# Designed miniproteins, single chains, continued (2): the designs that were tried, part 49

Each design is a single chain, and the fold is of that chain. pLDDT is the mean over its residues in the fold that is shown.

## One batch from the design tools (miniprotein)

Design m5780
Fold by ESMFold2-Fast:
Structure m5780 (fold): chain A 66 residues (1-66)
Amino acid sequence: MKYALIRERAEEIAEEAVRRGLISEEEARELVARVRAGDEAAAERLLELDIEIGVIELEEAVKKVT
């Protein structure tokens, strides 16, 4: 299924994006609702956010050891 993992992790990704300051709580709620309604564009946006979160976490890890 297209974006099945993103749909399953939608709340987790949206919550982390809010914690990282990438989106507002309102935008997070809208994205999760749209993904659950089958909006592939919202799923793509969550995928982009998940990737961005991963990059931020990697940068934080590198700064911590250097």
Scores: mean pLDDT 77

Design m5781
Fold by ESMFold2-Fast:
Structure m5781 (fold): chain A 70 residues (1-70)
Amino acid sequence: SIEEKIKEIEELLKEGKPEEALEKAIELETELGVKELEAAVLKDEEELEKLREEMKKVKELIAKARKALG
């Protein structure tokens, strides 16, 4: 699940693996972007809101990973 993928990225950051965390976070951001487009086409507002919250978390993880890398 997306939630499990977010946890995996958080664990990589906690383990001091910011490069690997960044790679997985960017991959997940791409996946979420596709799902958000699909939800928008289907006019699924509940799914769209959930995906947008998940995207915000992923973008925060990308920022943390980038900061850890310098």
Scores: mean pLDDT 86

Design m5782
Fold by ESMFold2-Fast:
Structure m5782 (fold): chain A 99 residues (1-99)
Amino acid sequence: SELAEEAAELAERAAELAREAAKLDPEAREEALLAAAFAEEAARNAREGRLTQALISAGFALGLAKRALRIAKNEEARRLLEEAIRLLEEAIKLLEEAL
């Protein structure tokens, strides 16, 4: 599915941004790294056609990214996490359309 591939690319980009935020903000590091891991799982599952699993992983990534944003103190990390959240929300919409 073209939608599933686009969702995978958005989730991979969100993972990159969350990992970069983790480098900048020690307070948010654990939550940001977990968000990145679940975003990468969402991308992998989307490409494998496992859309329900991709949605579940993307949902966990979104929740963790929002938690990371809440505790982040570094302004650049906060900006990266806000972008990651927007990309994950878009990825979830595309995955829902692909179902």
Scores: mean pLDDT 93

Design m5783
Fold by ESMFold2-Fast:
Structure m5783 (fold): chain A 96 residues (1-96)
Amino acid sequence: SKMEELLKEAEKLLEEAEKLLAQAKKIFEDPNGDLEKARELAKKALELAKKAKELYMEALKIAGDAPKELILRIIGGILRAIGLILDAELLLKKLE
């Protein structure tokens, strides 16, 4: 149950981070876009992606002798979270 709770929360946070980052990118690409709003959304996306990564890493620690398929799915979640973190950090640097 703890594994299922960690994965469900991590996936939810990752999906929200992806939506917020996509919204921030759209605002940044608009010449009349509110860059302060883009910064706030990108910052929130970064925080959520970092939290998702932490939850996936916690899931990996308690995976123990779990099936290889489950371990690979957790690793996939970690990699997706890292990608979002890098994308959000890059966008925030452009918004400086």
Scores: mean pLDDT 89

Design m5784
Fold by ESMFold2-Fast:
Parts: C-alpha cells; structure tokens; sequence
Structure m5784 (fold): chain A 64 residues (1-64)
C-alpha cells in the first residue's frame, strides 16, 4: 500500500513539475488532484498533502 501510494505521488509530482516548467499551473494542479483521489484509498495522509499542493498551484494559476 504505502510503496504503491508513494510511486503514484512520485509520478504525479514529476508530471506536475513538467507542467509547471511549461507555465501550466492549472494542468499541474489537476495532475496532483487526480493522484490525491487515487492515493486517498491507499494513504489518506499522502492524499491530503497532494491536495494541499494542488490548491497552491490553483492559486498560482488564478494570478495569471
């Protein structure tokens, strides 16, 4: 469970970073939110962390 949740989070973080480098904060936030939804069944604490990161990215997108 934990290792699988961490793998999902790691892959989502890499994809989100790629999108952030392209200036797509909304897309990056969507990727993290999707991962959080999948991970919440495996690791609710990690899912909460991913949701918080997505929220920060959505806030950055709103400034553009």
Amino acid sequence: MKAEAEKIAEEAEREALRLVLQGDYRGAADVLLRAAKEVEKLDPELAKKLRESAERLYQMAEEE
Scores: mean pLDDT 80

Design m5785
Fold by ESMFold2-Fast:
Structure m5785 (fold): chain A 66 residues (1-66)
Amino acid sequence: REEVLLALLKATRKYLDELEANIDDPQAFLEVLEKAIDDLESKGEITPEQAEEVRRLARRAAEAMA
């Protein structure tokens, strides 16, 4: 889980401005975060397993904010 959180931190760091702009909109925030995760996975910076786990956590976080 610590590795998954690190992957989420890397995604967040790369797309900080876009994530911050959408922080009050859980759906838009999730869409930006998913794009960041897809980019990291496509470049091999995170594994497909880590990407899937981060997407799962992001969806649950967005649902909790709604």
Scores: mean pLDDT 71

Design m5786
Fold by ESMFold2-Fast:
Structure m5786 (fold): chain A 65 residues (1-65)
Amino acid sequence: SKLSERARELLEKGKEALAKGEGDEAAKYFQQAGVLATIAGDEELLEEAKRGLKEALELDPNAQS
C-alpha cells in the first residue's frame, strides 16, 4: 500500500539520521513510520519503527522532551 511505502521511506530517513548522529530527527522519522505502519496494518514495519525509535532515543534521550 502507499502507507506501507511511505512508512518504509520514513524508516530509511530515520536510519540516515541515526548514521549522522541526529537522534532527535531519527526519532521523529521512526515515530511517523510507526503511525503509518499501524494505519496500514503492517506489523513488520511497525516493529522496525519501534526498534529504530529505541535506538534514536538511546542516542538522544531528550528527543521529543
Scores: mean pLDDT 83

Design m5787
Fold by ESMFold2-Fast:
Structure m5787 (fold): chain A 79 residues (1-79)
Amino acid sequence: SRELIEKSLDNMEALREKFYEKILELARKRISDEEEAERYAKFVAWLVAVAYEDKEEVKEEEVLKLAEEILDRLLESEA
């Protein structure tokens, strides 16, 4: 239903907004180019939002640990 879709999208957007800045800080520690760090942070924030879209409670420590693991995996493939 429209209501279910809207709730899922709103939850995903809220998660992206909530954690983007901290994910960006993690990306900046790993990526020297600011534009690349921003692109990786946006992509990782989206992946995290998808992973937690159906969760009632989200712990920041768990989200940031997942984001860090995703960043490390992505950067390993770029080498």
Scores: mean pLDDT 80

Design m5788
Fold by ESMFold2-Fast:
Structure m5788 (fold): chain A 58 residues (1-58)
Amino acid sequence: GPSAGRAAALAGAGEARRLLDEERAEEVTKQLMELADAGHSAEEVGRAGRELMREKGA
């Protein structure tokens, strides 16, 4: 549900902040929150977070 997607987005955002610079971490956070707000599942948000971090060099 929306709560699970948001939790996944927050987890992905936290990992991005550990592995990426601040600017790239904010970009990942924004995209993951937008996916969660659009109703994507925790699994979809988690997968997107992993792909975005890989793309950004994490």
Scores: mean pLDDT 80

Design m5789
Fold by ESMFold2-Fast:
Structure m5789 (fold): chain A 60 residues (1-60)
Amino acid sequence: SAAKKEKIDKGGKLQNEGDTKLLLGQRYLANPKLRAQGEALIEEGARKRAEAEKLFAEVE
């Protein structure tokens, strides 16, 4: 259905954004000057992944 496709597309986009932020955050944590920014990126990435999982659960 169109609604199912929209949730899958939105979930996939959120998962990609979450994964990108988690990867960037981990790189920032390697630099002591960027630790706070890295922690914020990790938190944002985790939230986006959780939102994606919720959307996927609503479909299946």
Scores: mean pLDDT 87

Design m5790
Fold by ESMFold2-Fast:
Structure m5790 (fold): chain A 61 residues (1-61)
Amino acid sequence: MTPIQQGQQLLQQAVEAARKGDRETAEKLAKEAAKILSPLHGQPFESVLSVLLRHLEGVLA
């Protein structure tokens, strides 16, 4: 599995956790995805995490 595929799988799991109302698990999985994806795109971890958390807020609301 490539790092980008691993990050995508973690993000998908975060979305599923958010749909179940498990915000804590969703945030943990989003942080793990951001750690993997940020160096691949040359983006700061905080910037990638912010984008992912914004996406999850749309699912949680």
Scores: mean pLDDT 75

Design m5791
Fold by ESMFold2-Fast:
Structure m5791 (fold): chain A 68 residues (1-68)
Amino acid sequence: VELTEEEIKELGRLLAEYDAHRDDPAARQRIAEKIKELLSKILGPEVGKLPADVQLGLARELYRLYAP
């Protein structure tokens, strides 16, 4: 899996926004959809078939592996 600096930054931004909106389900849903789109661009369309919690876990793991 290859991630650009822009993709890593965007992933970190989306994860931070998701965590910041823990009491706003509508905002969290919108952010989760953006995370799904970004993951689909990186890992391919099959990621969209995974449960939302698995998608979030993959996003956090990718950020952990590739972020400073």
Scores: mean pLDDT 80

Design m5792
Fold by ESMFold2-Fast:
Structure m5792 (fold): chain A 66 residues (1-66)
Amino acid sequence: APEIFELLAELKRELERTEGPEAARRLVGEVWDAVVRGDRARLAALAEQSKDPRVRALLERILELV
């Protein structure tokens, strides 16, 4: 769905701001892997572990689409 790619792009920008570009690339890859596998538990865990409220909100929205 186009919406999930928009959310992933926003997530990458926020993670680049909070964690830096290398960590952002790795974390977005982990999120995409969880999305492809339908791993809702992993997405929920990543959201709960997020310190930044914008990152958490984006992960929660991605979880709603999986």
Scores: mean pLDDT 84

Design m5793
Fold by ESMFold2-Fast:
Structure m5793 (fold): chain A 68 residues (1-68)
Amino acid sequence: MEKELEELEKELREAQKLADEGKKDEAIKKLEEILKRLSKYTHSPDFDVATRAGVLEMGISVTIRIAK
């Protein structure tokens, strides 16, 4: 649902703040947990939900790559 995707976006921003504070290991761990939760939404029959989940998944994957 849209609310759950908004919460995942907030958690992504929190992970980015952790990375900016130099807590890269904590940020990466949090991002990996978010990716696992996104698996539910990538199987959604709702095109808008699946598309938004895919965008979030890509953004998280890029953030993990940059943080490493």
Scores: mean pLDDT 75

Design m5794
Fold by ESMFold2-Fast:
Structure m5794 (fold): chain A 85 residues (1-85)
Amino acid sequence: KKEIIEEGKKKIIELLEKAIEYLKEGDLESAIKELELAIEYLKELNKYEDVSEAIELAEKALKYAKEGDAEKAIEYAKKAKEIIE
């Protein structure tokens, strides 16, 4: 299942990158949507390898995005991406 893991990581990275771009643009609604999708894919990936730290960081990014703190949301989304890379 290495191919499924690699495809999952690529999708998660794309979703996190989209979220970061939306946060930079001030589009919090779109950023929240992309972060929620990234967390769902991370939770699925976590069944195959331990990405619990990335989940925690992505959930923090989502929390800050919902609070309107784009700067902190970007920080945590970037950290979640670094764990997956």
Scores: mean pLDDT 86

Design m5795
Fold by ESMFold2-Fast:
Structure m5795 (fold): chain A 59 residues (1-59)
Amino acid sequence: PPPVRVIVRDPEGNVVFEGTAASWEEAARRLGELVREHGGQLVDIRQTPDRVEATLVPA
């Protein structure tokens, strides 16, 4: 499968993380790491076959 582009923004639209994951499994792991690192919750998750975008709302 093609690599997955991962983009996470804060509620104001600033990019918190941008990268490429080799698989959906890796993309999911990266998103979980961001939640643990920054604290908070992912909302507004949007997924296409090769891209995932989410908003990270601080706790």
Scores: mean pLDDT 80

Design m5796
Fold by ESMFold2-Fast:
Structure m5796 (fold): chain A 56 residues (1-56)
Amino acid sequence: DKEKEEYIDFLIENNPSITREDIEKAIEELKKEEGEEEVKKRIEDFVKSLKGEFTN
């Protein structure tokens, strides 16, 4: 949940014309087409990449 929340927040900041509901809907549609595990992994990898800057 927290990784998904952070991902959505970053997408909204980069695309202010898109609503949170639109992003959540797109994620759910991607899960149906690409598979839940693939989409979840991509979200987690994205969030980890952003947080990686905290190391040292």
Scores: mean pLDDT 73

Design m5797
Fold by ESMFold2-Fast:
Structure m5797 (fold): chain A 117 residues (1-117)
Amino acid sequence: SEEEELRKRWREFFSAWDFDGDGIPSDVFFESVSIQTGVSVEKIRKFLSMLLATEEPVTLEKARELMREAGVLDEEKQRRLLLYLFDLDRDGKVTDKELELVVETLRELGLKPEDLE
């Protein structure tokens, strides 16, 4: 089913975040995100740290605000970063629900804001 394929893609994607099973994404992952999006590793780590530290439900509006605070001011780079990290079904769109599910999955894996500093 399409739902089973989406769950498989999410598991495969998240496996790439944690090569040694410690719940922290590898440096190779951040380098890959940087190459694909044009955003520096430092800004990606800062954005994800701020995203995990938010106490509110994560929306696309909130994610864009946090990207600007992390220094990602270019709207095309913001879009590329959102699609690369959160468009796991490759439909060219990111929904509030997909973003929330990704953030909750990272928290369930034990990733904390401090792990990204």
Scores: mean pLDDT 74

Design m5798
Fold by ESMFold2-Fast:
Structure m5798 (fold): chain A 80 residues (1-80)
Amino acid sequence: SMAEEEEYRELAREILDLHRQAGAGQPDTERSQQVADKLLEYKKQGKLGKVERAVLELVLEEAKRRGDEEAVKRLEELLK
């Protein structure tokens, strides 16, 4: 459903935000643990691949905004 797809996108945004914070030298360990717990729950439901796909889709959107044509081509191929 559209509601489930939005849940995957929201979790994907959280994952990317935490990754950006860690890359900036400010890791949020508590939030990372909360996200890991949610990912484990989705894994038990057989839905982890849907979250992974949502992350890749957001990374693709970011690569397109950045004009990174090589990253766009690689990510589009991966999402096929």
Scores: mean pLDDT 85

Design m5799
Fold by ESMFold2-Fast:
Structure m5799 (fold): chain A 81 residues (1-81)
Amino acid sequence: MKEKLEEEINRAMGEIAAAVMLLATKDLPREERVEELRRTVERLARVNPEVARAMLEALEPHLSPEEAAELREAFERAAAA
């Protein structure tokens, strides 16, 4: 049980770190990066809303108010489904 919990935490932390790094990269246009993050937040909100919320909190300082609102709306929509 303990090892599985640690693996789940490490996976969640890895996904959050990857999301922050994706937003910081210049490999894709800004709009495309935000769209990828929106899809990731929606996916995680359906499976684990707490991880999705942590990801939003980690991303919020790096987003514009408009981008943050878009991702929060996606989270709330997916978490309610």
Scores: mean pLDDT 77

Design m5800
Fold by ESMFold2-Fast:
Formats: structure tokens, C-alpha cells, sequence
Structure m5800 (fold): chain A 86 residues (1-86)
């Protein structure tokens, strides 16, 4: 459901904010990669739903959720770049 997708995105965002507070480590890098992969999975799922959706209002909500998931992915990728090679 749209509510479940939104909840999953918010959970990823919350996890990302907690990881920002941690010092650089291999564990932090792996967790950030996991968040990025999960965000990619959500984006793919939303894109599949958009192709099947006929209701313009539901399409707008899916587009908004996709933008939120893309923001999480972008932020995770930016944080990954700040971690030195391990």
C-alpha cells in the first residue's frame, strides 16, 4: 500500500539520521550501502506501480514517494563518499 511504502521510506530516513551520528567505520559503510540498496528497491517498486496506475491522484502520490526515496538514496550516497577507503 502507499501507506506502507511511505512508512518504509520514513524508517530508512530515520535510520540514516542515526547513522550520521556515528564515527566512520566499516560497519557504518556497510549499513549505508544497505540503506542505499533498500532505497533503490523502493524506487523500482514505485516505478512498477506507476506503470500500472491509471488514477491521476494516486500517480501524484507515487511520484511524491519516489522523490522521497530518491532523496534518501542521494543522502546515503553522499555519506558513503565521506568514508575513507577501508
Amino acid sequence: SLEELEKEIEELKKELEELKKQPPSRELLLRLIAIALRAIGIIIEIEKLLKKEKDPEKKKELEKLKEKAEEVLKEARELIKTIPPL
Scores: mean pLDDT 85

Design m5801
Fold by ESMFold2-Fast:
Structure m5801 (fold): chain A 91 residues (1-91)
Amino acid sequence: SELVEKAEELLEEARKAIEEGNAKEALEKLEEAIEIAEELAREGRYEEAKEILERVRELGLEVMKKFPEYALEAIGLILRAIGLLFEIELK
């Protein structure tokens, strides 16, 4: 799926941005990955959406730990990912 491939690219770009010290870019990439997961969930592709959201949680936590000045933005994305994961689990 082109959507899954795009999400995987965004997650890898976010990981590299974290390694390079670019928290803002990492958060932007994670936000885009959540939007793809939301689209996959709307299409009933729950397993694929869940895998993306779990990875967003992991990378968001890394941003929060390494870049305290972005911690509130990172926790916001983590909570959004958790909320969507909870909605998927209820279906």
Scores: mean pLDDT 88

Design m5802
Fold by ESMFold2-Fast:
Structure m5802 (fold): chain A 62 residues (1-62)
Amino acid sequence: APRLYRATEDIPAVRPDELALKKGDVIELLARLPDGRYLVRNLATGEEGTIRPGALFGLEPL
């Protein structure tokens, strides 16, 4: 099953490779990267990028 999460809050992008998320955005978790970050896809926009490990605290599993 796809690993789907909903953003419960706005999550800013700090680095150029990070995705900014808005409250209510649904993302698919694609991979965990060697540095502990996650590769994700925003299902509304189709954009792919990374999120920091701490960003998971702002996400709820679907």
Scores: mean pLDDT 82

Design m5803
Fold by ESMFold2-Fast:
Structure m5803 (fold): chain A 66 residues (1-66)
Amino acid sequence: MSLEELKAAVRAAAGAMSDPQVRADLIAGLDKAETKEELYRAVMKALNQASDADIDAFSAALEAAV
């Protein structure tokens, strides 16, 4: 999976999250990421602030997007 494909999948999965601030922070980090490592760090930072329900929703949506 390319960086652009991974960004598209993460952006789609972010839409499943109910917290608008966590979603906005994830999208902002995703847009700034120029490497897979930067994208991974942006995702982990957002998930560390997310509820368990939003983490589960994001994970299910990401699996469906891949």
Scores: mean pLDDT 82

Design m5804
Fold by ESMFold2-Fast:
Structure m5804 (fold): chain A 75 residues (1-75)
Amino acid sequence: AEAAAQAEADTRSVRGMVLAGQIAEEILKGEAGVEELSEPAKNFKISLDDFGWKEAIERLLRMGELGQARLAAAA
């Protein structure tokens, strides 16, 4: 149960990383605003007001990388 719950949490973190990467690409293209990042930031309890959009993306990427590493180790 604990291992399955951790794998599910890590999978969510990887999904957040993918979404953050897509939003970052769109922001850098000037085609999207920082507000598109609010949903992933809320899901991972990251405040855009405290850290700005770059820091929020960095935190989401770090959580996703950790999730990928844990999933790989569990396989």
Scores: mean pLDDT 65

Design m5805
Fold by ESMFold2-Fast:
Structure m5805 (fold): chain A 68 residues (1-68)
Amino acid sequence: MVKEKIEGLKERVEYTGENLVELGYSEEAAKKLIEEMNKYIEENGEKLSEDELEEKLQEIATEIVEKS
């Protein structure tokens, strides 16, 4: 169950990065988003619920997109 949660989140992160490039954001911004989100998932995936992880990942995405 924990591995499935982490894998599902990582897949969504990759899709988010691909979508950013398609929307006209830089590849550097997409790469940074993927790296920061995956780092957070790796550090906290076993400790936090899926909902808590998704809330933090959304915060990270918003900050990176707004700064790009």
Scores: mean pLDDT 77

Design m5806
Fold by ESMFold2-Fast:
Structure m5806 (fold): chain A 116 residues (1-116)
Amino acid sequence: VERLPVEPDTTLEAAGVPVNVNDYGAAPELVAAATESALEAAARHADTVESVTVTVHADGSVDVGVTARDREGALAAARAVAEGLARRAGLEVAAVLETTSAAGRAVVAVRLRPRA
């Protein structure tokens, strides 16, 4: 039984906020755009944001997850990532999901897709 290689996940940091980047066979330019957009949003909202996760897919879609102390901060940071990806990679928002973590943190998940 051979172990399949796990795709490399990268964890970066901006202003004390962890930024997790998951690459599932995406174009390198899209991975760079998602990483830069997530780092920029995390640094801007470091007072409320606890983590940002971006998952970049081979089909050109990106999933963004933001965990923050409050709902307004989570939405503002998620919007900042989405604006960065719209500017850098021409992506548009396809879906937004809001929830609360078991620890009572605000969680916002955004799916972005290539503009048709």
Scores: mean pLDDT 83

Design m5807
Fold by ESMFold2-Fast:
Structure m5807 (fold): chain A 104 residues (1-104)
Amino acid sequence: MEEEIARLTAQGQSSDPVVSSQALTQLGNLYMRNRDFDKAIDYYQKAIDANPNSVNSYVNLGLTYMRKGDLDKAIEYFQKALDLDPSNTEARSMLAILKSLEAA
């Protein structure tokens, strides 16, 4: 766990935007698993800042806001993920679930 955080933190400082963004997204995922949603959001936002085309970071922001109960923000980020990659199965599935919850 600590070795993984150290490795991802080092990779998050990479001059390669794709490598940096992927490592920052994984750091966000670790904090989300620990239910530290505010830190997860911070790292996913840093991942998007490093690589604005990071579809996975938008998907993970949507999932994090959904777990916080902010369904409007969740829908916004899943829509942004689909704008970048219309074939993204996770974003499409999550939007279907959220729209179903709005209709219920």
Scores: mean pLDDT 81

Design m5808
Fold by ESMFold2-Fast:
Structure m5808 (fold): chain A 79 residues (1-79)
Amino acid sequence: LDEEIERLKKEIEEREELIKKNIDPQKNTAEIVALELELAYLEMMKEVLEKHNKPLPPEESNEFSAEVLKLLLEEKKKE
């Protein structure tokens, strides 16, 4: 999970550098938004797992993922 978070952060930084160079700024901005949503999802999952104090069954993990995705989609509307 931490490796995935670091990978996404690095990719966001690379996309931001492309925008600074004026290389497809609209496309790179859209990609950054998508990467930020994935990063927020993983960070939120990590926080919930740390806060929960017990393992979730696989079936319940799928339900949790759906709820987190809905929250991230609502954040995207605010942009």
Scores: mean pLDDT 67

Design m5809
Fold by ESMFold2-Fast:
Structure m5809 (fold): chain A 70 residues (1-70)
Amino acid sequence: SMELEEKIKEVAREIAELGQSLPPEEQAKVQKMLSEAVRIANDPSVSQEEALSIFEEALKKVRELKAKLA
């Protein structure tokens, strides 16, 4: 649905913005996580619900990475 597409875009944006707030080495890790999530989400066999779950998991990992550096 268009609603799920918008939700996925918002989660991806939050991941990118959080990544930009981290040191350069951690930024590279976030970029790799985001690229992998995008790659999987572009697979035609992956549903929008599954894609959202993948991005939500990536966001969780980025938040954990940021907390570890605090």
Scores: mean pLDDT 84

Design m5810
Fold by ESMFold2-Fast:
Structure m5810 (fold): chain A 90 residues (1-90)
Amino acid sequence: MKEEIKEILEELIEKARKLKHENMRKAIVMSAKFMIDVIETEPVEKALAATLRVLDNQIKNAELLYKMGIEEAKEALEWIKEAREKLEKL
């Protein structure tokens, strides 16, 4: 299960690296890398719960950026939602 969570977060990082919007790219990549570190050191249940909360915040941020006219935020929003859905199925 920890390896599956890491794989989902690594996929999100690889997708986010394609974003042209520097601040949004950095925010998603840095938060996902931080969650990978948390998963390595914390009990899986606590790490998963914390990861889902972080992704919920990233969803809200991406929705706000999209409403502000940042078109790339729509793609980021879809990727974050996909990662969250995969994590909930674990």
Scores: mean pLDDT 85

Design m5811
Fold by ESMFold2-Fast:
Structure m5811 (fold): chain A 80 residues (1-80)
Amino acid sequence: PSEEELQAEVDIAMAVMAGAVYRLAGDGLGAARAYEEAGRIAEKAGDLELAKEYYRLAAEAAREVDPERSRELEKRAEEL
């Protein structure tokens, strides 16, 4: 893999770890932002299946705290 591909994998892993930590802390907004960032990085890297997965996780994390953002994230995942 290229240095760019490795960097994307590391950045996705870090964002996913941050999302899990925010969920454990009860911070749904923090979790949603972290998973959305993971989805965005995966999308830029061309891994659309992985991007869909993380956008759906972000939508789930946002569902109770920001229902409008949750719907936007679900739509983004569906459109990929």
Scores: mean pLDDT 85

Design m5812
Fold by ESMFold2-Fast:
Structure m5812 (fold): chain A 68 residues (1-68)
Amino acid sequence: SGEENLERARKLIEEAKKLIEQGQLDEARRKLEEAMVYASKAAPDLPEESTALLREIQELLKKIEELE
């Protein structure tokens, strides 16, 4: 369901945030790319929540690029 895809995306985003704090930028990027897939899968059912998560993912990816 869309809710399951959103929950998976949220968990991956939280894992990525912890990895960024630890300086594990390559692993964080992989988690964010996976989160993007799940957030996108949720879009047909939950477009507003999916859009918010995709925006957060893009900001975190930008942060990783700035830290490299």
Scores: mean pLDDT 88

Design m5813
Fold by ESMFold2-Fast:
Structure m5813 (fold): chain A 80 residues (1-80)
Amino acid sequence: MKEEAIEKAREALELAREAAERYKETKDPAVQTGAALLGIGSVENMALLYKRTGEKEVAELAKEAAEILRKAGLKVEVKL
């Protein structure tokens, strides 16, 4: 359970990284909107995973994902 939760969180973090890069680099407003939704959704899924499992590493990965998105110019709330 714990290892599966951390692995899922790491996958979500990678999606957030990809979303942040696409958001910054794309010239297409539709692609930019899709990237923003993917990134924010990844952080929200990680927050829900943390609430379900209580696993501290999931919380830390969620905070890292939110920081990456914030540095890309997105406003992201982390509710843990």
Scores: mean pLDDT 83

Design m5814
Fold by ESMFold2-Fast:
Structure m5814 (fold): chain A 98 residues (1-98)
Amino acid sequence: IPGADEAFELRLRGNEAYNRGDLETAVELYEKALALDPEDILTLINLGRVLAKLGRYEEAIEYYERALELAKRDPNEDARNLWVKLLEKEIEELKKKL
């Protein structure tokens, strides 16, 4: 995937911003990472989590639903089942806030 290494670096910077409580900077960095690697499940999950912390629940749900569809395609059955269950629970909890 073109730009995957750059996307990975941007995701790490987003994680650092999130850990500092700089949630808006984390969103910007994760969005840049997704522009380069739109199928990075970890970046989709992290962006959804940050958006949920910002109260942007509809946007958070959209990113978790994108991550869920990608997780369903994982060739590793154990990993697929784990992520699908986790993401379905997160989506259900956020929908209760709408």
Scores: mean pLDDT 85

Design m5815
Fold by ESMFold2-Fast:
Structure m5815 (fold): chain A 78 residues (1-78)
Amino acid sequence: SMIEEAVEEVAKELGIPEELKELLKEALERSHKEFGVELPKEVQKRIIKMAYLLLGPDETDPERIYRVVKTLVEEELK
């Protein structure tokens, strides 16, 4: 999927841990379903990069990860 490709590319570039990579992927998929949108791959990559910058490498709380990703998706839709 485009989400999987976007997450994999950013994770490889920034060295995102596997567990956080999966949580970011799930958060982005959940936000796309909630808002009924499919963002372009480059927008998805920017969201993942910014979410990682805000969360840091040690974040494991899926709800906190989702709140950050959701907020970034909402900002792109304005």
Scores: mean pLDDT 87

Design m5816
Fold by ESMFold2-Fast:
Structure m5816 (fold): chain A 79 residues (1-79)
Amino acid sequence: AKEDIEKGRELLARGELDKAVEYFENAIKKDPNNAEAYGLLGLAYALRGETDKAVEYAQKAIELDPNNVLAREALALIY
């Protein structure tokens, strides 16, 4: 999970959004309660312009961790 998050963040920073999403999806498959992975998925989907998915994942991240900065960043990009 941690390695998937680290690789996903690297890909996200490079603008490789599709690959970043795959790594974050693998992180949540290994740990379904990983708020960071849900927040990063929300952010990646927001950057892709997929607003419905961005909101869904950002809300899940906030549900797991109300102080999740990544979820707030994702919502700020679409609202």
Scores: mean pLDDT 81

